# Ledger of designs, part 93: designed miniproteins, single chains

Each design is a single chain, and the fold is of that chain. pLDDT is the mean over its residues in the fold that is shown.

## One batch from the design tools (miniprotein)

Design m3227
Fold by ESMFold2-Fast:
Structure m3227 (fold): chain A 102 residues (1-102)
Amino acid sequence: SPEAELERYVAAIREWSREVLDLIKKLEAGKISKEEAIERINKLLDDLVARFADYPSVVASLRRETEAAIEAIEKGNLTLARLHVLVGGSEAVVELRIKARE
C-alpha cells in the first residue's frame, strides 16, 4: 500500500539519523577521527538519497542539514552537529508525509 511504502521511507530516514548520531558519539569518545566520521557520514547520506531520487525536496533537506552537521564537526561543535542531524531527519519525514498527501 502507499501508506506501507511511506512508512518504509520514514524508517530509512530514522535509521540514517541513528547511524549518523552513533558516528558522532564514537567521534566524541575518540574511537574514530573527524576524517573517518565525515567520510562515513557522507557515505550514509549518499546511500540514503539514492532511495529518494523521486523526492528532490527530501534530498535537498538531507544534503543541506548534513553539510551543516559536517561543518559543525569540523569546528568541534558536536552538540550543533547532532542538532543538524535531528533537524534534517525531521524535515525529511515532514516533506515525505506532505508529498504522500498530494
Scores: mean pLDDT 86

Design m3228
Fold by ESMFold2-Fast:
Structure m3228 (fold): chain A 90 residues (1-90)
Amino acid sequence: SSELEEITEKLRRVPGVDEEEAREMAERLANNDGEGLIEVVERVLARDPAAEDALEAALEEIYLKYHYKAALEALIWLGVRRLKEAVERV
């Protein structure tokens, strides 16, 4: 679908995200599979922690446009991750 193509392209533009990861995340978003989406996000961030801000921004834009529950679940998970990282740095 054009929606799936738009989402895949947006995720591909995130530095540190490859084509396969972008496709997998887009499929998880379209299927409202928040748990599966979080698994892919965690893999990306384990390889490239610097991708966190750009990936969060892309997921926020996707959520605001398409209202996928999976995007909201991933954004909540990222927020909790940020809080844990902030506590560990103090």
Scores: mean pLDDT 86

Design m3229
Fold by ESMFold2-Fast:
Structure m3229 (fold): chain A 93 residues (1-93)
Amino acid sequence: MERAFRGGNEAARGAIRHGSATAGAAGAIAAIGGAVTAAIAGAAGTEEAARRGEEAARAGGEAAARAAGSEEGREAARRGAEEAAEAAREGAA
């Protein structure tokens, strides 16, 4: 669970650092939402929940990447999203 939240926080920080105030905030909210969903999915312990959490984490990361104003911000958002998605899969296994 902590790994999913760390991924979401990293993606959120990327959006905030590299996006405008409004776009960065929206991206950060999306990234955190995806990470929360991934953590809940991991706790549920089913393959379907894990898959849903993985998809939510990646969708949140993509939103954060779109909000980011630089390549570095976009890369950070995607890396954080991938970490959260992996945590959802491994936590449910």
Scores: mean pLDDT 66

Design m3230
Fold by ESMFold2-Fast:
Structure m3230 (fold): chain A 90 residues (1-90)
Amino acid sequence: MTMEEYALKALEEAFSLPDNVSKITESEEGIYSVSARLPEYNRVLGIASPDKEAVEKYKENIADLVAMFPETGLIEIAEGVYLAVGEIPK
């Protein structure tokens, strides 16, 4: 799975699944913190927003956690929607 597919799946699961599997929280207007459990990973953590600067600022706020993940990045998952994502390995 590519980082983009991984982040998109996490975002889709956060919107579609109950809180016991995934969680989405609006941290500020139009900015969403997303966490989801994937079968292959303990947890995906992401910040999603159409405002790239806002996503980068939120990534900085969680940088210690995101920097510890084997795969992390800032990606455009849909036109005008950016996601900073990290994963916690098994």
Scores: mean pLDDT 50

Design m3231
Fold by ESMFold2-Fast:
Order: sequence, then C-alpha cells, then structure tokens
Structure m3231 (fold): chain A 91 residues (1-91)
Amino acid sequence: DREKILERLAEVAGVDVETLEEIEEKLKKLRPDDFESILESFYKDVERALRAIEEFERRGDEKRVEEARENTRDLIETIKEGLERALKLLS
C-alpha cells in the first residue's frame, strides 16, 4: 500500500506526506519515460528499510531509530533540492 508506505516514511523522516508527493511530481517531470519503474523500485526499498526500523523499535534501540530518522530526513531534503535544481536547468 503506497499510501501506508508514504505515511510511515513521512513519520520517520519528520516531514509532511505532501513533501513526498511533491518529490514524486518533480521526478515524474524529470523522468516521464521511466517514472513508474523508478517509483516501484524506490517504494519496495523504502518498505524494506521501514521494516528494519520497526525491528530496531521492537528491540528498544532508540538511538538507531533516531539516527535513521535524522538520516532519512536529510536524504529527503537532498533529493528535493536536487530535483528542484534539475527542473530549473530544464526550464
């Protein structure tokens, strides 16, 4: 379920779901021919990573959970900035 994956990713990254949807829209504009394939691969990898974070939570490893959240937030911001820069070059 894409919506459930987005919700969980937004929670882990400390961002709004709307931020992730904006990233999807920017990616679609940059990569219209392979957008669906890229997103499918990305969300499968995200779901696997979120399951690993759930395992850290189950084990009470709060430090690894917090580090994963911080790293995920930084990654999402970097991707967003990169896509915005790429779109500006195409305009």
Scores: mean pLDDT 74

Design m3232
Fold by ESMFold2-Fast:
Structure m3232 (fold): chain A 69 residues (1-69)
Amino acid sequence: MDRLKYSEQVSKDLAPQIQAQLEELKKKLEEQGIDFRLQTAKITAYSKTEGRNITINYESAEKVARDLA
């Protein structure tokens, strides 16, 4: 299997979980009066393709928000 196609399939499995976790994180940070755009985010999601939890590190929550918009 091409690495690119495999990564695409993993991304398709993870995208809904990442989106849900980021929305939850944004809500929690807004409730605390913290600007989501200025925070570093670590997102852990279960990949059905890999059969395990995968942790994705984002340097900035603002970048994450832009990538998901």
Scores: mean pLDDT 58

Design m3233
Fold by ESMFold2-Fast:
Structure m3233 (fold): chain A 79 residues (1-79)
Amino acid sequence: GHMTPEEAVERTIAAVAEEDPELAERLREAWEAGRLEEGLVEGLTPQAARFAEEEGLDIDPEEAARRAAERLLAMIEKA
């Protein structure tokens, strides 16, 4: 059957915790506060900035992170 949105969030946080437990804790706190989108943008913005610098891209890291967060949330909601 389809994964529930709550199960998708829990599995995502568990996977993040294996690589970055501090980020996983922040994502869980944001989710419990109903701020998962904001938490994802905050967590992804530094990664987007690093990618832009490494690739020489003139992009807004916050906008790139927001689009990535929107896609991830859409996948979670469809699960």
Scores: mean pLDDT 72

Design m3234
Fold by ESMFold2-Fast:
Structure m3234 (fold): chain A 76 residues (1-76)
Amino acid sequence: ARALEEEIRERILEIARESLTDEKPPDPEHLEMDEALGEELGLEGLYISEEGRKKIDALLAELEAARRALGAEALR
């Protein structure tokens, strides 16, 4: 359960490192995500490319689906 969350988190960080750009995203939700990942990576003034963001969004959707399944199990 937690192992899956950690695996997804590691994949997100790896994709973020490979997808760095100096172009600030115009979407404030995307900007908040880039800033949070930048804090975890120790990076300043760098953002995630559109291609990297699509990959990260897919992984975040998978993580939320896993959390919902685990939450339902925990409430049984």
Scores: mean pLDDT 67

Design m3235
Fold by ESMFold2-Fast:
Structure m3235 (fold): chain A 83 residues (1-83)
Amino acid sequence: LSKETIQNIVSDLKEKAPDFLSNPTPENQAILVQIIGQHLQLSETFQNKLVKIAQQGKSPLLSLLVAGVLSVDDLTRLNVALA
């Protein structure tokens, strides 16, 4: 991921789910999935799978890492930028 893509994801998340860091509910995780899906151009089917994972209390970001969509470096940079 580019630095610009990470900054755009973080900016959109702060706009659409400003309480995400203090309140990472399944609803806020679904918003994160939609934002990442738009920036990475993920299919609707894959986005829906990630939403279901979030609803099960699992990390959508970890699922993106396991699927090979994000690298460990990408995930680290996103987590630092979200903090």
Scores: mean pLDDT 76

Design m3236
Fold by ESMFold2-Fast:
Structure m3236 (fold): chain A 116 residues (1-116)
Amino acid sequence: AAELARRIVELARDREGLPEAVKLLKEILQFEPLPTMIATLIELDRLDGEVLVELVEEMLTENPLDPVTIGLIQILVYLSEVRPDEVPLAREYLERHGLHRLAISPADRARLEAAL
């Protein structure tokens, strides 16, 4: 988790590396276990929350209806509710754009709770 977050931040620091950082985040969100996804997102906000916000913005701009993008937003909404101090930049971004009101199904909420 911490190593994956560091790699994303390192890629995103280079202006040309942002597409590669987005690709790596999408791969984590598709193929890593949910606890690893959550830990990586928390660590991203801690290391460089501005990079996390930039990645979210890029994914929403590319395709807001992509299931991977929707899943990312649901995880961040959940974390903003239960662990707001660990994802302060993501929480601020979600509130600014009204995304914090996105409904999470009971089944998805239970899965997220079990992964914490």
Scores: mean pLDDT 81

Design m3237
Fold by ESMFold2-Fast:
Structure m3237 (fold): chain A 91 residues (1-91)
Amino acid sequence: SALERARQTLEDLAKQYPQLRPLLDRVREALGKPSEEMLRLFEEGLREMRQQNPELVPQVEEFVLRAAGTLSGDRMDYERLTQLVLEFVSS
């Protein structure tokens, strides 16, 4: 499913970018949850990254903003999120 692909992509991203793991673990935890809870977890991940590695915050903030955008208002959000995560991993 699109949700399972998103989860797998996030795990692969965490392996490639260990410094992003605090964010990626929160995003992975957020998958399948209501949008409000999901956004809260995204914000918590960003907050932890801001504390642990502030130099990565611009990249992380861009990802979180794009991910949040794909989660608003549609059941197809997981497919869009998967595409966004795959693009981010590939870049």
Scores: mean pLDDT 72

Design m3238
Fold by ESMFold2-Fast:
Structure m3238 (fold): chain A 91 residues (1-91)
Amino acid sequence: TKEEIESAIEFLDKAIEVIREAQRQGLMAPETAERLISLLEEAKKAAENGDLDKALSYIEEYRQLAKADDSVPMLVLTYLSAASRALKEAK
């Protein structure tokens, strides 16, 4: 439903905020933060356009990159799991 897509977008926004905060505190390299934020912004755009499969694919790409970088906060993965569930419920 539309409400589930809106919920997914809100969780993606929260994930982006966590990454920006980690970058601001010096816990994550700026280049890494920018790349990860870019993927989540693309996921948001796909969700807003109703392309739920594309949004889920960007979130999965993020998860694969995050596994290779221990500086990524676990809270981001929690919000992305919530966003993924909301997107799947919207299908």
Scores: mean pLDDT 83

Design m3239
Fold by ESMFold2-Fast:
Structure m3239 (fold): chain A 99 residues (1-99)
Amino acid sequence: DPLAEFLKLQDEIEELIQKLLGVSKETARYLFFNALTGESPTPEQLMKIFGLSRSTANQLVELNKEASELVLKLKDEPTLEILRAIKEFLEEKLKEKNE
């Protein structure tokens, strides 16, 4: 079921973003959809909308940019393959943070 796989990958990606940045699920979901749509929030927008510190907002903007660039590179791939690539990218980022 492609929808079930999409929803599973979305939840896993949102959880990885939360672990990386210490943000709410709502903030993680916002970044997830921005990466897929190619939208780029400013740190000031994220601070205003979600009450984030400037440091966290800057990290979120950087992560959004890197994820959006990955989506653009994989634009001709099926959506589920793009989501798997985003998940792998975030898992590697989390590994780097814990080293």
Scores: mean pLDDT 87

Design m3240
Fold by ESMFold2-Fast:
Parts: structure tokens; C-alpha cells; sequence
Structure m3240 (fold): chain A 86 residues (1-86)
């Protein structure tokens, strides 16, 4: 049973974008684990197409619906998974 995560639940500012803290909250909701600042910054830098240090909800949803999200997530989590395995 899949539950959609409402963007409004992680967008604390209500401005339609995710900053670093909101990205960390999203990762925690998706993985059930607390992300490191470095991991959250890595994802933010990968998806900050506006270059303002935030990710829009529409852009994040679009990226997650495309083949590109698999490559970016794999690159971002590969070092994290190595650390988690230790």
C-alpha cells in the first residue's frame, strides 16, 4: 500500500520550495533514517536547477518521475551506503 507524501507536510515555509532542513525531513520520511548534512547538501546541489540553494516541489517531483532520478540518487547514496554498512 503506497502512501503519497504531501509536499505541504515537508514544506514548512509554505513557499513551494525545499531548503536544506526540508530536504533532510523528506529523506527521513522516505528512508526512515536521519540524513547527514553532507548527504542532504549533495542532493540539494544535484537538484537546485534554480541555483538559489532550494529545490521547487514541481522540479523535485518531475525529476523523481524521470529516469534521471535513479542515476542521481545512486550517485548520491553510494558513499552513504558504504558508511552505513560499517
Amino acid sequence: MEVKIPFSEVDTDGDGTLDLEEVKRLIKLLTGREPSDAYAELLLKRFDVDGDGTISGDELAWLLDKDGYITELRMAIAPYLVEAAK
Scores: mean pLDDT 57

Design m3241
Fold by ESMFold2-Fast:
Structure m3241 (fold): chain A 75 residues (1-75)
Amino acid sequence: MMSDDQLRAIANEFRQKAAQYRQQAAQLRQQADQLMQSSNPQDQAKAKQLRLQAEILEGIADLLEGMARWLEGLT
């Protein structure tokens, strides 16, 4: 069984990682929006891929935040 201090440290680590993934997702969405303005079909396809990657990162961030809240509830 982990100590309360260890659980809190892990929860903080998950929150920091979630924040990093959300920042990366925001950057990918900005790049995708720029590419969608291109008349090039390859750029439009890349934009869709970047948006999908951003959604995946947001999903991972949501899971990490959920785990952090659960761990904080144990302390």
Scores: mean pLDDT 84

Design m3242
Fold by ESMFold2-Fast:
Structure m3242 (fold): chain A 85 residues (1-85)
Amino acid sequence: STQDLLDEVERMLRDGAPVRDIADKLIEALLRGGEEFPSARGTFSSMRQTVIGLLDAYDQGLVSEEEAREELERILKLLRRIYES
């Protein structure tokens, strides 16, 4: 389920997993969220593009690992509010 993916992303952030691995799992959660909530698909698509852009910036050395992790955590918290409210 999407909630299981969100729990996995939270564990990966806590365990210090690589930024790429966290981003890939979060993208998977965002894709499934768009399937579960078709009316919000545009919002989920925009969040996915934000994660992809963040990863590109990180790969280019424009964003630090710490900054990338903080932004991924912000997106995770936004997603959790949609699912756990």
Scores: mean pLDDT 83

Design m3243
Fold by ESMFold2-Fast:
Structure m3243 (fold): chain A 90 residues (1-90)
Amino acid sequence: SKLEELEEEIEELREELERLKEELEEGVSKELLLRLIGLLLRAIGLLLDIELLLKKEKDEEKREKLEELKKEVEELIEEGKELLKKMEEL
């Protein structure tokens, strides 16, 4: 289902963000920075997809689940932005 696909994509992005946090402890690199930027672009794209689905969805239970997924993606974007700021300070 579309909801399962969204959940899987969010989980993949979360796992990559945690890997980036761990790798940052070893030092900043251009590759690490590009990976973080790529992750943020994917997360923003996913947020837009969720917002488009919310505009079309009439099932209240599915809308509630989409709002939960939207919040998870927004939190992931915020964490990624904080990580980007830390990389700029190193």
Scores: mean pLDDT 86

Design m3244
Fold by ESMFold2-Fast:
Structure m3244 (fold): chain A 88 residues (1-88)
Amino acid sequence: GPPVIEVEARRNEDGSLSAEIYLDGELVGEARSAVEAAELVGALVEELGEPARIRVRYEGASAEAVARDGEEAREATLAALKEAVARS
């Protein structure tokens, strides 16, 4: 199947978001904002050169998408994190 990118996001004490980014179960990056997480996921998919499955988790919310390229991955990740933060 396609590579799996998982974004495990959390709320910090100051209300900011941080995230750990996993590629096929291996930690590959850390982000200090939703925008940074989206940019890192986009860069990973672009480097892979193939479609990837994106899974985003935050405060009990989860979302999945399939991204064909880095731009789709960046947009899907950012949208999922913004929606999850707005719900918490």
Scores: mean pLDDT 86

Design m3245
Fold by ESMFold2-Fast:
Structure m3245 (fold): chain A 61 residues (1-61)
Amino acid sequence: MTPAEVAGGIAAADARSAGKDLVLTREQVEQLAKAFGVTPDEAIAGMRAAGERAGLRVEVR
């Protein structure tokens, strides 16, 4: 399991529990990437992969 998958998993779980699409700003993605020691692109890829598995739409603005 990569750090990007971990970041994506928690973001998707939060959105799923709220019953909403996951919409993140570029700044939020950068903060998550920094916290998990991954690149912003890796964090986005992890979130999209986790969202797809959860049946959830993931959007980055």
Scores: mean pLDDT 68

Design m3246
Fold by ESMFold2-Fast:
Structure m3246 (fold): chain A 102 residues (1-102)
Amino acid sequence: SEKEILLLQISAALEAAGVWQEARIYGSEELQKKAEEVFELVKRFLKNQTEEDLEELLASIDAFIEMVEKDKSLPPSVQKLLIGGLQALKDLALELYKLVKS
């Protein structure tokens, strides 16, 4: 439904904004740049809703999760928050794509 698509779009945008803000506060310059990349890819996917944009977004999210997992300078609470937000964003993007392709 149109309402379901709208809610998923809003939820994905909010998760992306949260991850970007968290990376800005605690992240290294490299994590901040990766968060900005993911945020731009989310905006592009929400606008275009193509399989190509989805695949690029998912790959960028997975790479960001690996960077967060390896970053020993981040407090454990911040690592959990970033990984949680990124996993939620991934799930929302996949559900949105399923609805728009049908």
Scores: mean pLDDT 87

Design m3247
Fold by ESMFold2-Fast:
Structure m3247 (fold): chain A 78 residues (1-78)
Amino acid sequence: MAEAARKAAEAGSRGDPELAIEYARQVGGDTAAELARKGARHGGPGGSNMVAGGVIQGPKATDEAARAAGEVASRHAP
C-alpha cells in the first residue's frame, strides 16, 4: 500500500493521469481516483498534493502510505 500511494503521488507531480489514477484507486477508491485525475492534470506540487490527499483518505491507507505520499508531495513542492 505505501508503495502504491507513493507512486500515485509521483505520477500526479509528473502530470501522468493514467498512472496516478491506477495507483490512487488501489488505496482510495473512486474519491482518490478523481483527485488523482485532477492532480495529474495540474502537475507539480499542486498535483502531487491532490493525489496524496485522496490516497490518505482511502480505507486501505495506512500511516506508512500517508507518509509515503506526503514525502513525494514534499519533494516536488517549490
Scores: mean pLDDT 64

Design m3248
Fold by ESMFold2-Fast:
Structure m3248 (fold): chain A 65 residues (1-65)
Amino acid sequence: MTLEQVELITDFLYEKGVISKAEKEEIINLVKKGNYEEALKKINEILKKNPELLSEIEELLGKNV
């Protein structure tokens, strides 16, 4: 997963009201530090609570290239 993909996902989750601005910044900072495992863990925990957003995120990632 790239930094750009994480930014796209966290922006989407923030706009949907699913995460706070602080949570968005925390996840982005984890990726910037190279801590992809913790960033992915946090994203997966959020998505497990909001499974309806999975299909929208898949479409979003498919269009960013």
Scores: mean pLDDT 78

Design m3249
Fold by ESMFold2-Fast:
Structure m3249 (fold): chain A 61 residues (1-61)
Amino acid sequence: MAAAAPATVTEAVLRAEASVEEARGLAAGLRELARQGHEIRVEVDPAASPAVVEALRAAAA
């Protein structure tokens, strides 16, 4: 690490036009990063489909 590292924070954004498969892939990737010690922060576009948001939540649980 070249700088005095901030806590390793992974930020992710779920776009309004994201698909259910993208949401699931995002959740799986975030779970792996959390297992590696990353602090996870996710921003969900309020215009995102409820079905896509639910897929993200279900995969993250």
Scores: mean pLDDT 74

Design m3250
Fold by ESMFold2-Fast:
Parts: structure tokens; sequence; C-alpha cells
Structure m3250 (fold): chain A 69 residues (1-69)
């Protein structure tokens, strides 16, 4: 619903800010929470995969991308 969408957008924005600041572990945490609220959101999945790659977790990044239909 609208509340979950607003919360997911806020979490994504926090993840984006952490990523911009080079805090990739924090970015991963925020994107994972956002994705839990919006599991079919391709943009959040791609951003999570990018953050995982930067955090040194390329296998986890690939698994997140492979989940995109």
Amino acid sequence: GAMADARAAALKAQGDEAYKNGDYETSVAYYREALALRPDDVTIRRNLAAALGKAGKPKEAQAVLDAIP
C-alpha cells in the first residue's frame, strides 16, 4: 500500500546516500529493507546488486540480479 511504498522510497533514498558516501555495507542494509517492502522493484534490486558488488560480495550481487524476471 501507499505506506509501504513511502517507507520503501525513504529506505532507498537512505541507501542511495550511503552509496554516494562510499558506505557500501550501510547502503546494502537499506536496500535490503527497501526490497523486503517492494520485492518486485527492479530498480531497488539493481541498486542492491551494485552496492553488494562495491562491498566485495559479487556472488551475492549476481544472485540478486538473477532474481529479476
Scores: mean pLDDT 85

Design m3251
Fold by ESMFold2-Fast:
Structure m3251 (fold): chain A 79 residues (1-79)
Amino acid sequence: MIEELKREYYEREPSLPDAAAEAMALMRAMVERGEIRPETLRRMAELVRKSSPLPEEQALSLEEIAEHLRAQIEHARAL
């Protein structure tokens, strides 16, 4: 079950909320495999917004978050 998998992952990373943990796992997978998928970036943007709601002044659109994540992944891949 997805719920059971999330619980197991959270037990290993108890300091991280489930949504943040999922976003980090997706980011790591894209960096390691060297592929950047638009749908995966969109999903990560959704998880980032859910796990870390920011004040209005720092609130970004999902598109802006996805673009920022893409740039970070490309930078990590280039290293």
Scores: mean pLDDT 62

Design m3252
Fold by ESMFold2-Fast:
Structure m3252 (fold): chain A 70 residues (1-70)
Amino acid sequence: MPQLTRVSSKDTADTLQSYGLSKSEAQKVADEALSGPDGSTAQTTASDGSNIAVTKIDDDTAVVTVVPAP
């Protein structure tokens, strides 16, 4: 089942690390999503094969979506 987590923009990288991303990978994905306009999305794959997407909602808020590996 996809898992959605609403987070503060500043906490996005820490949230991504909790899903198994390294600090550098989490920061890169967070920066890609949060540097764009509202609705910008960045995606990556965790080591377990799960797909992780970060969507910018506004300057203070993002949504992290985790889709388990098939």
Scores: mean pLDDT 79

Design m3253
Fold by ESMFold2-Fast:
Structure m3253 (fold): chain A 85 residues (1-85)
Amino acid sequence: MLEEALKFALENIEEAAELAVELARAQGLEAPPVEEVAEQLREFLTNSEDETARLNMGGVMALEIAKAKGDPRAEELEKFIKEIN
């Protein structure tokens, strides 16, 4: 499940970065450019030595992307993430 979610997040990294920037702005935080956020997220998900953190971040990002797209798999991802966190 999480490995598939990580792959989905990596395939949709630009959408993940856009959502992260939008969430930061909604909270009144100053957000970096989307391209910079996308690069940082891609590096973390690909090169991080903390496999647990990497998989969990990928799962959360995949869930937010799926919710934004109205993907019915979002409910299954949300239940899975809630159970492991």
Scores: mean pLDDT 74

Design m3254
Fold by ESMFold2-Fast:
Structure m3254 (fold): chain A 66 residues (1-66)
Amino acid sequence: MLAEVNLKLQEIFKLIEQGRVDEALEKLRDLLRSLGASEEEINEVVKLLEEGRYTQASAKVYEVAT
């Protein structure tokens, strides 16, 4: 399960690096919803990514996954 989360996170970051930010954010929201995240938690992770706080965003995704 954590291995799948890692693969999806790598795909999301690759999309961001390619300038495909909207697609990356949609995949991120779908991933977080599949892990049972609340809309408030999803919005927090999105805000962290928009602020360039990638380490904190990744930590929050793993917190939701566990």
Scores: mean pLDDT 78

Design m3255
Fold by ESMFold2-Fast:
Structure m3255 (fold): chain A 59 residues (1-59)
Amino acid sequence: MKLTEEQKEKIAKALQEELGFDEESAKGMVEGIENVLEEYGDLSKVKPKKIREIAEKYL
C-alpha cells in the first residue's frame, strides 16, 4: 500500500478542519478514493477542496 495510515489521517483531519466534515465522512472519503490519491506525488500539496472534487467524481 503506497498511501500510509499517517497520510490518510492527516488528509481526513484537513477535511474536517477546512471543509467542516465530520470524522466518519472525512475518513470515508479518503478510503473511497485511496487508489486515486496514491497517484499524487506530493500529498502535502493536495488541497481539501481537490479531495472533495475527486470524491464527487469517484464516489
Scores: mean pLDDT 71

Design m3256
Fold by ESMFold2-Fast:
Structure m3256 (fold): chain A 70 residues (1-70)
Amino acid sequence: SMEEKKKAIEYLKKVYEEIAPKLSEENQKSLKEWVEELIKNLLSKNGLSSKEALEEIDLKKETLEEKLKK
């Protein structure tokens, strides 16, 4: 539903706000572009489901957090 997609976008924005300040300017820009593309795909009529979006957000968060531990 659109309400579920809105919640996924709100979660995505929170993840971005938590992680982006910890990244280089170049990596922050790349993350912002990834976020914008995910939102575009989520809002497409035949695009990403809210469940698929949440799975991609969690995977991206885990990947970036693992890199920050080094």
Scores: mean pLDDT 82

Design m3257
Fold by ESMFold2-Fast:
Structure m3257 (fold): chain A 66 residues (1-66)
Amino acid sequence: GPAAKSAEAAKKMAEAGDATAAASGAWENLRHYPDSEGARKALEAALAGDAKAAAEGATQGVIESG
């Protein structure tokens, strides 16, 4: 569904090391799946500039949304 696709996109962006793109993807995932703990963690990490932590949160978001 849309939430799973948004989480996959956020994960790929975070893994690429682009914290700004990761933040955008994580925000979009939260719009589709607002209860995602992984998506919230990914957004917080991306806003802090931590691409590795953003990737971990985005991975959890994919699992929760799939």
Scores: mean pLDDT 70

Design m3258
Fold by ESMFold2-Fast:
Structure m3258 (fold): chain A 70 residues (1-70)
Amino acid sequence: STPVLTDEERKQVIDILKSVLDKSSFPKLLQEVIALIEARDYARAGGLLSFLLGTDAVGPQISVELSKIK
């Protein structure tokens, strides 16, 4: 299912992803996820983010920060 994010939640997610961009092993893919979230394409963003959460050095940090939103 595609979750509905408020504009505030969407901004918080984007801010989290941008904050770890310089530490990411896959900065281009992370930038693509940010762009998809900005476009509200949450289904595609979720698929790519799941890959990053399992493979990127910043994946665990993203997971923890996202859990604080809701």
Scores: mean pLDDT 80

Design m3259
Fold by ESMFold2-Fast:
Structure m3259 (fold): chain A 65 residues (1-65)
Amino acid sequence: SASDNATKAGAAVALAAHGGISREQGIALAVRNGLSREDAERALDAAEAGDYAKAAEIIRQGVGL
């Protein structure tokens, strides 16, 4: 579901932003869960900047929520 995709993409972005996985791994996992590469990169950039609200919004919009 789009909700499952948002949850998994969000987890991937959060893990990458906090150094648990690489940026490339986070983007690849987010893309696998329904984000475009552009949206995954924008969401990760927002999360790395500490703007978690913007990251969440990009993810929700990107998966069609």
Scores: mean pLDDT 88

Design m3260
Fold by ESMFold2-Fast:
Structure m3260 (fold): chain A 91 residues (1-91)
Amino acid sequence: SREKRLETLALLLEQLVLGSQASHAEIAERVGVSVATVSRYENDIINLNPEIRDEIIEALELLPAEIVELFKSLFPELVKGVELKPKDREL
C-alpha cells in the first residue's frame, strides 16, 4: 500500500541520514512488507526517479524533526522551497 511504501521510505531515509544499518529483513518485518519490496524502494531512492521526490517529501513528514533537519543538511536541493511537518513518534 502507499502508506507502507511511505513508512518503508521513511525508515530507509532515516538510515541514510544516521549512517546506521538495519537489514532489509528488519525493515520488512517492522513495516509488514517483503524484503524484495524494501530493496526495490531503496533502489528508487538511489536512482532518484523524478516521481520519488514527492514520496520522499511525504515520507520525511513521518520522521522526527531532528532527522528531517539532518536530511535537509545532507540533501538541501531535494527539500528546497518545501515546508516539512514531521510527525513525532509515527515510526
Scores: mean pLDDT 71

Design m3261
Fold by ESMFold2-Fast:
Structure m3261 (fold): chain A 129 residues (1-129)
Amino acid sequence: MEERLKEILEYAEKIVELVKKARDALNQGNFDEANKYVEEIKKLIDEAEKKGISREELFGAYLAVRFRGKTPEQIATYLFLLVQAGDLTVEEALKVAQSAARIAEFMGDEETAKAFREAQKVLEEQLKL
């Protein structure tokens, strides 16, 4: 379990850095460099999938790294918007929040882990409409 969480986190951290580099390149108008980073991100996602890491596990880990210090309401709003856009089902959004909390706990970031657990409860309450 711990070795798997470490592997998922390593992929997520690499993706976070590449997303940042792609954004920086786009802000500078360097579309060729941005595209190179996007292709590297796709390769990492494909590699993680071949190792049996689900999209929800990988995206959860990505959010655990990216959303350090975000409130439960900010996290829940972000996930809700992805559901409304059709990028995630409600079930997938709940799995993403659960995976993010597990990764944050593994990282020793109890504040972020609690924020994702509280965000999961907010999303679950929206299912009772």
Scores: mean pLDDT 85

